Designed miniproteins, single chains, continued (2). Designs and how they scored, part 105

Each design is a single chain, and the fold is of that chain. pLDDT is the mean over its residues in the fold that is shown.

## One batch from the design tools (miniprotein)

Design m7649
Fold by ESMFold2-Fast:
Structure m7649 (fold): chain A 107 residues (1-107)
Amino acid sequence: SLEEALATIARALGLPVDASPGEVLGAIQLDILNELVGESAPPEWSGSEAQNEVVKKFAASNGKDYDKMTPEELAQVALNAVLDRIMELTGVSREEARELLRLAANE
């Protein structure tokens, strides 16, 4: 199911079906970012300030107050957004989605 999940995401996002787990997850993160922003991320969004704005939008989309969250809580919100998108695209369990994230991290 994990290989089928990767292929399903790759097809949904217009990547080759043999794309690496890291490439697939990068595309998911970009897809979520584009949905939250409504347009392609500006070039200024490539740094740490851009990462903070992305996490702030992820927090807001999950009903959280960014200004009252720790960096660890913000990272958890971002992680949950990616896991939720994998589950929406593939129908896999949250545990399987988390395993896919760990595969990308271990490349």
Scores: mean pLDDT 67

Design m7650
Fold by ESMFold2-Fast:
Structure m7650 (fold): chain A 86 residues (1-86)
Amino acid sequence: SLEEALALVERIARRLGLSRETVLYAKQLLRAGFETLRLSGRELALRAVALAIDLEEDPSLRRGSLEEDLKLEPSEETLERVRRVA
């Protein structure tokens, strides 16, 4: 469910010590992706957090919208970090 996926984002954020801005963007990506992508809530939550981290570290990677940013592949290094604490 969306509620469970949002709770997972919050849990990962606490474990990794993510900024409020990164967490808010991860939640925005998650909500946008929940309506459009054929991923499980868990897979989408992991992807959304990893993308939010990558885009916060390098804002030049941003495509200008949530929908376009969701088409980006998060780095494997960031995905591994997220998976380890999820």
Scores: mean pLDDT 85

Design m7651
Fold by ESMFold2-Fast:
Structure m7651 (fold): chain A 80 residues (1-80)
Amino acid sequence: METHTVKATVKLDSTISVVLPASVPVGELEAEVTLESGEKLKAKVLAFVAPSGATQLLISLPKKAEGAKGQEVEVTITSR
């Protein structure tokens, strides 16, 4: 199991872009987003490999997190 925590800004479309180093195993990925309030939300993850060989993640927040657009949040990515 591998866990990475990164700070990112929620885009207006309720998505977050995260880049993982190429050395990080990218098995089954789960994303948990911690809002500025401390609330934790489960998010959908789409993983793709960038031309540089790094793994890029597109994380989609649930509808209840629409109020978080433009906020800086902590994203915890777990590989299981």
Scores: mean pLDDT 73

Design m7652
Fold by ESMFold2-Fast:
Structure m7652 (fold): chain A 101 residues (1-101)
Amino acid sequence: SEREEELEELRALSEEERRALVARWEAAVEAKSEEEFEEMIEEARKNGNEIALAAVEKLLEGKRNGDVRGGLIAAYEAIRELTPDPYEREAAELVVELLRA
């Protein structure tokens, strides 16, 4: 129920609110250092968290290539493909739609 409410809020965002949210996500990736991303990758690898590993690797690749938005899209597409949770899949799909708009 709470997860469905969160998804409904994402669907109801105005164009301005969507742009502001995307800008905040991009700024968060840009603010995080390559070392912090590498630490997240090592932690995901140690824990066998294949979803986190794939997603964080895509974020780091985007940061290194100067394409933060492309990295975010690729990360959430990886989450969508790998997650067994239908709510996480739907949330990832909505995030990709927000990033592509």
Scores: mean pLDDT 87

Design m7653
Fold by ESMFold2-Fast:
Structure m7653 (fold): chain A 81 residues (1-81)
Amino acid sequence: DLEELQKRVKELAKKFLELLKEKNLRLNPEAEEILRLIIEGDFKSLFELLFSKRGNKEDKKETLEILEYILENAIEELEKE
């Protein structure tokens, strides 16, 4: 379900931001904007940024699954270092 995936990605983004703050790390401005949109739950603006036109549900789901994977791996790396 797309909405459940959005909730998971949002929670992962919040956890990632918390770890970045704890380790005094900063992202580049483009990554910060993407992370901000995710944390705010502004997936409409995120999809408009990534897809110059309206993407279908499958494109949105694939993008969120990729973001979930990236965030989970980034969190694990930060927690293990």
Scores: mean pLDDT 78

Design m7654
Fold by ESMFold2-Fast:
Structure m7654 (fold): chain A 79 residues (1-79)
Amino acid sequence: LEKAIELLKKALEAVRAAGGNPEMISHLEKAIEALKKGDVKAALDHLNEAIETARSAGLDEAVELLKQALKAIADYLNS
């Protein structure tokens, strides 16, 4: 889960650099906190909302980082 948290923190910085949508920032912060607590279900819910918001906003760098975080979580669950 450390790799997923690292990727989400990078996505958060990318979103802040792009002008910082407050809704997007909130979802990313909640996903990071959920992963720190081991609440994978809550993290996935917030991550999916963040991905959809990033796609709609055309934030390609954030979308790719969020997809990498999703893959890291999936790999953790399959191990």
Scores: mean pLDDT 81

Design m7655
Fold by ESMFold2-Fast:
Structure m7655 (fold): chain A 69 residues (1-69)
Amino acid sequence: SSMREEEAQRIAEEAERRATLAVIQGDYDTAIAILEEAVRRLEELGLPELVEKMRRGVADVRALKEASK
């Protein structure tokens, strides 16, 4: 279980880093896709707290995309 939690944390941290880079480049659709992929992978691992964190990230990037129009 701890190895599963460590893998889930790595997935979340890597997705956050990659999504942040995409946002800095103005590529909101890529950032959303990265975070949505992380949601799917974390749901398979059964970590609801990290799933919720990634879903909030998707919502935040969508809000930034709308504000940038």
Scores: mean pLDDT 87

Design m7656
Fold by ESMFold2-Fast:
Formats: C-alpha cells, structure tokens, sequence
Structure m7656 (fold): chain A 98 residues (1-98)
C-alpha cells in the first residue's frame, strides 16, 4: 500500500539523517534533514500517479546525491558516508520489492 511505502521511505530518511549526524556538524545536518524531508514530501505527493517503487528509488537516489554534494562542498570526503547510505538504499529497495 502507499502507507507501507511512505513508512519505509520515512524509515530510510531517519536512518540517513542518523548517519549524516555522525559525520557533519549540527547546522549542516539540520539543513540536510530539511532537504530530505522536502524530497520525501515530493515523493509522497507523486505516489498516487506513479509506480511507488520507481518513485521511492528516484527519491532515495536524489537524497544520496544531495548528501554527497554537500559533503564535497564542505571539504569532506563523501565516499564513506555514501557507502553507508547505499546500504540503506539497497535494504529499503529490497523491502519495497518484497
């Protein structure tokens, strides 16, 4: 159901934010969290008219790309965090396809 997809996406966002908070300062983490919340809201709005797995994959990919970009702009190596975020992505996709 759309509710199950929303719950899995919210769980993924919460896990991504937790990983971000381990690697960046509180101000940067808050800005990233706000942007991920916006992407989640946009994905939720798209669910009634699109394939939910496609919407979820696109939203998660945009979230990971944004986090990686922000870390690069802050002068950090994004690779270790992006690897952890990709684990969240793959687990979420597996649960969505179940």
Amino acid sequence: SDADVIALLQKAVDQMVAEVKKKVDDGTAAKIEAYLDRLLAEAVAALPTRDPIEVAKEALERMIAHIGLILKLEGENPEPLVEELLKIYHQTVKELEA
Scores: mean pLDDT 89

Design m7657
Fold by ESMFold2-Fast:
Structure m7657 (fold): chain A 60 residues (1-60)
Amino acid sequence: DLYEKWYDEFLKEGLSEELAKEAARAFVRVVQQHPELLDDPELLESVKKAIINYYKEKEK
């Protein structure tokens, strides 16, 4: 469920379907390892932006 939400958000950010899937999976893994991130929306948003930047740079 969280995967679907973040997949859609990454698609809206302009990532390809392939990269959006990878980014959503990576974000889900980070949150699963650090569930306390859900208590800090600013930190969660920073992590999301870092993942977006990483995949956008990888895409060139």
Scores: mean pLDDT 78

Design m7658
Fold by ESMFold2-Fast:
Structure m7658 (fold): chain A 101 residues (1-101)
Amino acid sequence: SLQEQRQQQRQQLTQQLQQRIKQYDAQLAQETDPQQQLYLQTLRELYLAMLYLNQGDIAKAKEHIERAEALLSQLTGASDMDRAVLQLAIAVTKTSIRQEE
């Protein structure tokens, strides 16, 4: 059924987001550059916001996207392309969270 297909898609996305978050945690544990740590923390908070949004936890999604936005404002060492991609991803996720409120 369409409901079963949507549930399977949500479960797969949840697993992919959780795996990426674990990868960022592992990279952060080894990273010594402060700007690269800030970049990885921004990605981690973005992916946590996406994870909670996918799970329907709008309050936690909002908390994590606000943290991602605050971290991005402190980021100076990222490439212009990486910064632009993060800005777009945060804006899109923030809009999706607002639509669920």
Scores: mean pLDDT 86

Design m7659
Fold by ESMFold2-Fast:
Structure m7659 (fold): chain A 100 residues (1-100)
Amino acid sequence: SMTMSQQIQVFDNFTSAVISNTDDPNLISQTNQITGGMISIVYQANYDPSLSDSQKQQQISQVQQASFQLQQMTTDLNSGRITPQQAVDQMTGIYNQLQS
């Protein structure tokens, strides 16, 4: 499993991959906003005193899964298997699931 620092690094690597593969300011802006939101969820899952232990464990598990998905998407984006638009759309879907 990934540590919190490794999860944040995965999000940073994904953002860097998007920026490296597109000049579209809207895709870059959307990626930065969603990555910021995902980092916020990582901090909440690990440190929010208002969450029960069960809620924290559930969020940690979900963030762990999301981090593996983003790591694969970073590889796919850099290899040209997916477009920047597809990568951002998939990331948006993952982020929406984390907020549900």
Scores: mean pLDDT 87

Design m7660
Fold by ESMFold2-Fast:
Structure m7660 (fold): chain A 100 residues (1-100)
Amino acid sequence: SAAEEAAEQARKQALEEKIQQIRQKFNDLLDDIEKAIEFIREVFKEAQTMSKEEQIAVLQELLKLLGMLRTLAQKKGDEKAVKEIEELEREIQRELEKLG
């Protein structure tokens, strides 16, 4: 129905805006690796209250951001941050596997 199509389009737009906001906030935190990790953990926690489709999209974005952050931590020689990021990547990957 037209109402179902409008609702689907609204959900898609809201999700795209959410992903853009996550990406922008993450980029603003790249000078502080620990704050960037904390931000990703907070978004991961919030994702647990989202729909399955929203969770998949958000968690996939978080894995991309963590990959970038791991590369940055490796470049800085921050072994503690690298391990913390790798553990968080594994947790998010496990949740994605449960969803799909």
Scores: mean pLDDT 88

Design m7661
Fold by ESMFold2-Fast:
Structure m7661 (fold): chain A 81 residues (1-81)
Amino acid sequence: DEAIRQKLIERLLKELKEMLPTANSEEAKQKLEEAIKRLEELLKKGSGIDEIAKVLAELLGTDVETEKKKLNDQLKRLKEE
């Protein structure tokens, strides 16, 4: 569902933008800014969970599979209304 996926990306963007002024280092700030920019493009484009998971894995220093599981859980919760 495109609408639910867009809502997920919008929520992630809001959270990352709120984190931006609290970044403790130039590297952390640059990573947040890049992640925000990539998520904004994905929101515009209507891209899938795999692309979102890759952005978050790079930002958080985790793996894509871990982030995909988290995102799929969040999507399930959003679909449950």
Scores: mean pLDDT 79

Design m7662
Fold by ESMFold2-Fast:
Structure m7662 (fold): chain A 80 residues (1-80)
Amino acid sequence: SPVRERVEELLAQIRQIAAQILDPSASDSEVLALAQQMDGIIEEMRELLAKLPEEEQKKFIEELKGIVAQIQARFRERFG
């Protein structure tokens, strides 16, 4: 499915940006800019997820939740 392929591509981009946010050497301004970019990609991915079968949606949503939780924990550590 072209939709599934695009979702997998967007998830790969999210993982790459998340790795940059989680890098201890990243500055606060870099982290904030990367988080904004990641939010835009997540929004596009969520729109495409609605077009996939429910079981595939659950899988990708669980993967997204894991990444988002990790980023939120990092933000609390750095800025909270």
Scores: mean pLDDT 87

Design m7663
Fold by ESMFold2-Fast:
Structure m7663 (fold): chain A 52 residues (1-52)
Amino acid sequence: STREVVYEARPGDTLGDLVRAAGLDPEAAAAEYGFDPASPLPPGAVITVTVP
């Protein structure tokens, strides 16, 4: 069971914020998948994420 989450980045949003908005723990996901949760997102970007 997977679902798509559409996230519109706000000024100051990070990858951790995207992951949290998708219903996941950003620190746990960062440790599992190897990304920096503090990495900034471009403001106003519309990002589609597939999550379980």
Scores: mean pLDDT 78

Design m7664
Fold by ESMFold2-Fast:
Structure m7664 (fold): chain A 79 residues (1-79)
Amino acid sequence: MKPSYEAIFRVEGEPLSLDELLAAGRALRERYGPVDLRYVSPDELLVRFAEPFDPEEVARLLSEVTGRRVTLVSARSLT
């Protein structure tokens, strides 16, 4: 997948486990299509999307799926 959009979110508390990351990725793929997730620091999660997205809605969905406070740090187009 070639990403077109990128967002960085701050996840409060302990870093997400692999199972939590897989669950988050599955939820995002169900709603937004192809997506890649990875940590870029212990508390910052990088999310890349092929399709346009609402960063605030993504932060809300990540908070609901993980049960943690997730806040938007930055979002940008890669095109």
Scores: mean pLDDT 77

Design m7665
Fold by ESMFold2-Fast:
Parts: sequence; structure tokens; C-alpha cells
Structure m7665 (fold): chain A 61 residues (1-61)
Amino acid sequence: SEEEIRYALEVLKNSTDRTEMERAVRYLREHGTPEQIEEVRKLAEDPNVSPERRRLARRAL
């Protein structure tokens, strides 16, 4: 659902639990709409975001 996609994006942006973030990556890769995927791409390219979080975001693309 759209709510679940939005929740997954929120987890990827803010969680500190790698397992939760990896689940969010899988969910976004399988169900993400172009609009949410564009936000993921911005996250992957943001130099203020940690290298590990950027790497996880890149996997969803």
C-alpha cells in the first residue's frame, strides 16, 4: 500500500537498525512508485547522509 511504501521510506531515512533498513530497501525496490524512488535517489546522492545509508538507498534503485 502507499502507507507501507511511505513507512519504508521513513525507515530508510531515519532508522539506525540495519536489518530494518535492509527490509525497507527490499520493499521500496519491489513496490516503490517513481515518486518515492526519486526521494530514494536524492537520499543516495546526499553528501550529508552517512556512506552506509547512501549505499543502502542505492540498492533500492
Scores: mean pLDDT 83

Design m7666
Fold by ESMFold2-Fast:
Structure m7666 (fold): chain A 88 residues (1-88)
Amino acid sequence: ELEEKLVELQKLQYELTGKTAKEEDLRKWAKENVENLDEEALKEGLLEMAEEFEKAGLEEYAKRLREAAESGDAVAAAELAIEFVREY
């Protein structure tokens, strides 16, 4: 599930920046990121991102990022990132 969420997120970012991406390359990238996932680095990164979102006035996203960080839920974090990219 996390791998599929990462593929969706990266595909959206590539489409927004005008880049062309092969699905095979995106799936390889997602698999490598899942295999090398550092839970402590993920938690720290989510908390840092939450502080930046709170400073920007996005309190609901900041709250959800902190919840994902506390639970270690990488899938929830990826889903939140997908929502943000689609909304903005």
Scores: mean pLDDT 72

Design m7667
Fold by ESMFold2-Fast:
Structure m7667 (fold): chain A 81 residues (1-81)
Amino acid sequence: MSVYEKIEEAMKNPSLEAAEEVLKYLEEDPFLSIGWVVLLELLKKHPDEELRKKAKELLEKLEKIPEVKKVYGFEELKELV
């Protein structure tokens, strides 16, 4: 399944449930740059404290992996939260 559909769904119908699915995919594959971009755009369009908290928790878990920091969207999301 294409991550593009998740981008459109998460951006069109923002919810904690949709955000949790994106976070789960990033936890399984932290090198999925499009997933970081999705979260970044979602937080910019629909700022939500619980979404920010969950994104921050995932970022803190993954910060110890140097290669993940080089993925597009990761540092931008970190700056936003």
Scores: mean pLDDT 70

Design m7668
Fold by ESMFold2-Fast:
Structure m7668 (fold): chain A 90 residues (1-90)
Amino acid sequence: SKLAEAKKKLSEKYIEKVNAFEDEVEKNPNLSEEEVKKLMEEQIEEFKEYAEKIKEELDEKDHPEIDALVEAAIEEFREYTKEVIEKLKR
């Protein structure tokens, strides 16, 4: 189904965005907390833009399920980023 394909694409894009964030942090271990948060917000913004494009190809009835997945992914990414920041302070 189109919804199943959309969910798969969103999961793959989320992994891509988390990996891009990790690569940037590893390249520059001297990043401040504010700079790390900025990198996270940039990846979140790109992920949200991708999700909106996916929603345009779906029926409106399926939009709430996509929105819920996007929100959950963003919350997970924010929690992961807090752990990364804490490790950098050690």
Scores: mean pLDDT 87

Design m7669
Fold by ESMFold2-Fast:
Parts: C-alpha cells; structure tokens; sequence
Structure m7669 (fold): chain A 57 residues (1-57)
C-alpha cells in the first residue's frame, strides 16, 4: 500500500505534475480516513491526474 509520498512519486513518474500529484495524495489520505469513500474532490483530482498521464505517455 503506497504511502502519501510514494503515491506522489509514482504519479510524478507517470507524468503527473507535482501540484496535481500532491492534490490527489491529499484527497486520497482524506478519503482513506473516511473508509475509502469516493469524495467529489478525490474524483476530480483523479480525473486531472489521468488526463496528465494521457498527455505524457
């Protein structure tokens, strides 16, 4: 299971910007505290990260 820092590093390695990776990691941690319930903020951050990955193959 990735730590917050591990998650950021993996996202950056996949082509995600540092800002987007950090935002996703923060929302992921918050969702984890809520039993992994998918929040609107986490969904939005995930969509942004996926779009950036698609642009940096």
Amino acid sequence: MPTKEELIERLKAAGVSEETAEAYAEEYEKSRKNGMELTPELKEAEKRALREIALAP
Scores: mean pLDDT 72

Design m7670
Fold by ESMFold2-Fast:
Structure m7670 (fold): chain A 80 residues (1-80)
Amino acid sequence: GGEKAARAAREAARKGKDAVESGRLAAKAAREGSPDERTGQLAEGSALVAGGVGAAVGDDEWGRELAGRAAENAALGAEA
């Protein structure tokens, strides 16, 4: 599920501190780049799933960037 993927993404992000900051910027860019709020939320959800997959397999910088974003979105969603 998304929560498990987000936890995996956060673990991957912790191994790369740069990935955490990149993930946060990617999340903001996706929200601001979306034509409307709903599209932004769907893009964030998609990134959460992609980030989880990237965290499990990703040994490159882009995968870690998505993992960081997924972790931030999951944390924010859990607080809401």
Scores: mean pLDDT 53

Design m7671
Fold by ESMFold2-Fast:
Structure m7671 (fold): chain A 93 residues (1-93)
Amino acid sequence: SLREEAAEKVLELGEKLLEEAERLSGGRLDPATKEYIRKAFEEIAKLIKEGKIEEAEEKAEELLELVKRTAPLELAKYPEEALEIVRELKKKE
């Protein structure tokens, strides 16, 4: 399923962001921030699977803005890719 493939990619992007963030922090990233980011990617993936594409787009936009404000700019590429995946799904009817 196109939605299942998109959801899997979003989850993979979340894991890549967390791995890169851990590397950049020298193995010390705030646990609350890690959990928030993990849950945000999981919620986006869940919304995609449920066909709630508009809600998934909104959550991906919120996550991107948060990462841009709170993390090194190089980490923004992961939520940017997640948002693009959601927007591509929105074009497919």
Scores: mean pLDDT 84

Design m7672
Fold by ESMFold2-Fast:
Structure m7672 (fold): chain A 70 residues (1-70)
Amino acid sequence: MKLVPLTEEERELIKKAIEREMEPSEEMRKELENPEGADLALIMREAAAAGAYGVVITVAVIESLLKRRE
């Protein structure tokens, strides 16, 4: 489990994608509420399992942005 620090804007983008495409699991809710960061791999696995590919794409874009911000 690797926690990735997210801005509030990035967290909002992921939340909106989840709300649009799926019902978030308890695990996903905890990751999005964790102030230390989120396990993006967990969020992507849960989204893929639910068929919420817009969430998977959103997380992939955020990971790309995080890599440029480092």
Scores: mean pLDDT 76

Design m7673
Fold by ESMFold2-Fast:
Structure m7673 (fold): chain A 113 residues (1-113)
Amino acid sequence: MKEEIVEAAKRAIEAAKQGKSVALGLAFDDNGVPIGAVAIEDDNLSAKELAERAAREAMKLPGATHAVAIGADKGSDKAVLATYNAETGTIRFEELDTSAVEAIERVLKSVAG
């Protein structure tokens, strides 16, 4: 779980530095096993809007009980982590600084429990 989310965050941030607005969503089963990923690119959406859409699309994957997404906007040094709460059906948002990519594991520990 954590390694896949860190890789997704690095890829989204790198794409944003290259002038793209993207989000990567990851879906997990009830045991926390990754079951799939979705990618969304839309220059008209904010990092937060992209992250929300990617998380919701990841939750549509068969067997998905949990989803997280990382969204990044073109030219931004910041990313947004979106976590889908399966119990409430709501999404929690956290802003990530690109300098904090190496600290993402601490943020993800807070989000995952």
Scores: mean pLDDT 73

Design m7674
Fold by ESMFold2-Fast:
Structure m7674 (fold): chain A 56 residues (1-56)
Amino acid sequence: SELEKLRKEAEEEKELAKKHKDTDVNVYTASKLRLTGIALEAESLGEEELAEEVLE
């Protein structure tokens, strides 16, 4: 389902952010922005719980 896809994309972005947090601020910031976008998309679909999970 779309929710499973969003969750998977979020997990991939979290891994990128974690890997680059102290080594590449541009990659880290871009990943955080994409996570925010995924969370907003989940929220627009009425999935507040998923949106909160994505941002963590």
Scores: mean pLDDT 80

Design m7675
Fold by ESMFold2-Fast:
Structure m7675 (fold): chain A 65 residues (1-65)
Amino acid sequence: MEVSKLVFSLLAEALADGATVKRVTFKDKEVTIEIENATPRLKERLEEVKERLEKLGYKAKVVIK
């Protein structure tokens, strides 16, 4: 539940920031997030979320286009 809340909180921030969310997938303990038109602030936030997901035992893949 915490991982889903963390991911969807990030997605809400991305959408509010004007970025395009292309894909979010959950596969076993792997989370893939694909975002287009990310600002520098959003890129930093993505790295923070990736680090938190990895601390929760998930593998996080972040793709920025």
Scores: mean pLDDT 78

Design m7676
Fold by ESMFold2-Fast:
Order: structure tokens, then sequence, then C-alpha cells
Structure m7676 (fold): chain A 75 residues (1-75)
């Protein structure tokens, strides 16, 4: 599956987690998408929330933290 993502580190005064978008080929298993983000971001805790389903792509909001204790957005 083809995947790409971009993450922005937490901003001062913003939420205590990194946030961004993941673009995955439509039908990519969630387990594979989560593993891909974990492997390439270095974050221990990752959450994906589906934002949109296009013709050939699923688009996810990505949230990540180096701390397991950080509460991340979830569906």
Amino acid sequence: AVMSFGLFEPEPGGPPYASGLLFASKGTPLKEALAYVREHSGYAKVALVKVESAANQDIYAVFGSRSEDTELPSL
C-alpha cells in the first residue's frame, strides 16, 4: 500500500501532542497504517481518526506522543 504522512510537533499553548495527516491507499488495514506511522515518527503512542474517504485514498488525522500517558483524540 502507498502511504504518506506529515506531523507537526506540539506548539506552545497548543495540545500536548503532535498532529498531522496520513494519506493511505483506500482499503489499507488500520493495523498497517498505525505501524507505518509508529515506525517513521518514533512516537510510542499514535492515534488515527478517519477524516475523509476519497475515491482512491483514506485520509486520517494523526496524533502522536512520546509519552504513553498523553491522552490522544480517538473516535
Scores: mean pLDDT 74

Design m7677
Fold by ESMFold2-Fast:
Structure m7677 (fold): chain A 95 residues (1-95)
Amino acid sequence: MVDEELVKKVKEVYEPYAEKLGKLLNKEPSLEVIKHALVRALEFKDKLPEGIQKTIAEFLHDVGLVEEPNFELVTDEDIEKAIAALDVLIEEEKK
């Protein structure tokens, strides 16, 4: 269903990205806020603020989905894989 190695990498690195995206979106830092930013990127790539695009690209690079932290190189498949990994972690955190 989802790549276990990707889930593990997301779990290790997500916290600073949750904080950055939380500030950019005026939301509490959480796995949900990263997912929200990725869903918005999938729908509105060219309409996202540059700071959000950059943070998403850095996150996807840090988890190993893209070769460079460059949003122009991010594919819809990369975003969907990251969302799937976040969904696994969100389910775990709901206790």
Scores: mean pLDDT 82

Design m7678
Fold by ESMFold2-Fast:
Structure m7678 (fold): chain A 62 residues (1-62)
Amino acid sequence: SDAQRSGAAAYEMGAAGDAAGAAAGGHEKFLNGSPWGGQAYRAGAAGDAAAASAYGKMAFEE
């Protein structure tokens, strides 16, 4: 998978309030070796869409 796309998905879906979608994007990015993707995954899984978006942006930009 394109690791940049999964980070972008976490950022954009989290910003839209979709915590579950942000978690999925973060998880995919985490499996590709991103520690920020792991944080986006955990925040999204906890229902924190705003935190998942912020971490997803960091995962996208790394």
Scores: mean pLDDT 78

Design m7679
Fold by ESMFold2-Fast:
Structure m7679 (fold): chain A 80 residues (1-80)
Amino acid sequence: EKEKQEKIIEEVIEGVKKGESLEDILSLIENTFARNLFAHMLVYHEENPGVLRDPLTAEDYPFTEENLRKILTKIFEREG
């Protein structure tokens, strides 16, 4: 299960880096809770370019691969 979550996180990050559509990226996330939180983060980033808001703490971070990985990991951990 954890390895499956880590694989999904990496696939989501690669989709974002490649400029894939929001719909395509979100389709990689089967868990509804995680998908909804990530959808809100991506919408927030579109409205606030370069900013990644942690939906669990409401703290703002630079929109980077490292920060995406950290926040997605926390969201998937909340699912368990």
Scores: mean pLDDT 76

Design m7680
Fold by ESMFold2-Fast:
Structure m7680 (fold): chain A 110 residues (1-110)
Amino acid sequence: SHMERRQRALDAANRLTSAVLDALRKVQEEIEKNPSLSPDQIAKLLVERLEEALRAAGAEIVDREITKNSDGSITIRVRARTPEGAEVEIEVTINKDGSIEARFRVRLPE
């Protein structure tokens, strides 16, 4: 039914949200345990952890962009979509000091 389709998409969106937050938490824990990690190493770890978590949540990675900024920070953008039509777009900035700033948007199908 129409309502069951909407509920499945919402359940998928909740799985994506949890996967993103869990991946970010695990990356932060690894940074705290290994303060010698460079921004490049943190970026590699973050991409690997995010994509693994998103795939485990049932999503396909539809886009990935990694940009090295002139200030020495690195911006990672990942977009992933589930079969139910739930989509997440994640932007993470890794600063020169190894701190991370994340924002993400979850979209539901019409």
Scores: mean pLDDT 87

Design m7681
Fold by ESMFold2-Fast:
Structure m7681 (fold): chain A 104 residues (1-104)
Amino acid sequence: MSKELLEELEELGELANKEENPELSRLLKRIVGLALMEEDEKVRRVVIEGLKLILEEENEEAALESAKVLLEALEKALKEKDEKKRLEIVEKALEEVKKIIENS
């Protein structure tokens, strides 16, 4: 793991701990924990982008829906053995997160 991506995930974990919505905080912490288990830097960068978008979202319902989408995709990606398919799973989730946030 690059030191830069590790430091960014640690900062996102601290922001997740400060989240006032306990369900959203729990989902974000789980995503950060799973992202730390991911060895593919491309997959990790996509997940970090999604986490940043969710943390910046002011609409709580959109943030919760987006966090659920990203968590489900990351759990699925970690079970996938094909590196290209793992990346496609999380990229599709990021596009869905962007749509949820745009429509909020």
Scores: mean pLDDT 84

Design m7682
Fold by ESMFold2-Fast:
Structure m7682 (fold): chain A 82 residues (1-82)
Amino acid sequence: PPINVTIPVKNVDGKVTDVTVTITEDEISINSLVEMIKKQNPEVSDIALDILQDSLKILSSGKTVLSKNEIITISNKIKSLV
């Protein structure tokens, strides 16, 4: 089933904004996840998305594909770090 995940993204000025993404895939690559976030939140800056992508790669512990539960876990970890 589709899930809605809210992920905080940090801009270069240090301001944090929450973005919500609807994920329909059971497994998704980090690159595809970032593209989906951009598609659903076109107002988010490319710099903020680059920062998010780096955070996702670090927090994924080298995984190339993430499940919905792993995305929720990583999003909650990012929330704890901001």
Scores: mean pLDDT 79

Design m7683
Fold by ESMFold2-Fast:
Structure m7683 (fold): chain A 63 residues (1-63)
Amino acid sequence: SFEELYEQAKRELEKAGPQLAARFDEEVDEIREQLERSNLPEDVKEELFKKAMEILTEHLLKG
């Protein structure tokens, strides 16, 4: 589920810094809303969400 992927990524970012976790939270909400509005199958939405979270996490950790 989206929640499981989100929780795992957020825990890693919280270790790096609370500001990074807060930024991640905002960006994830936007991504989630866009995916929920699409007419894609749920499995495809989860795969796209996972990729987006991986990219976002790398950007935030690298600065």
Scores: mean pLDDT 76

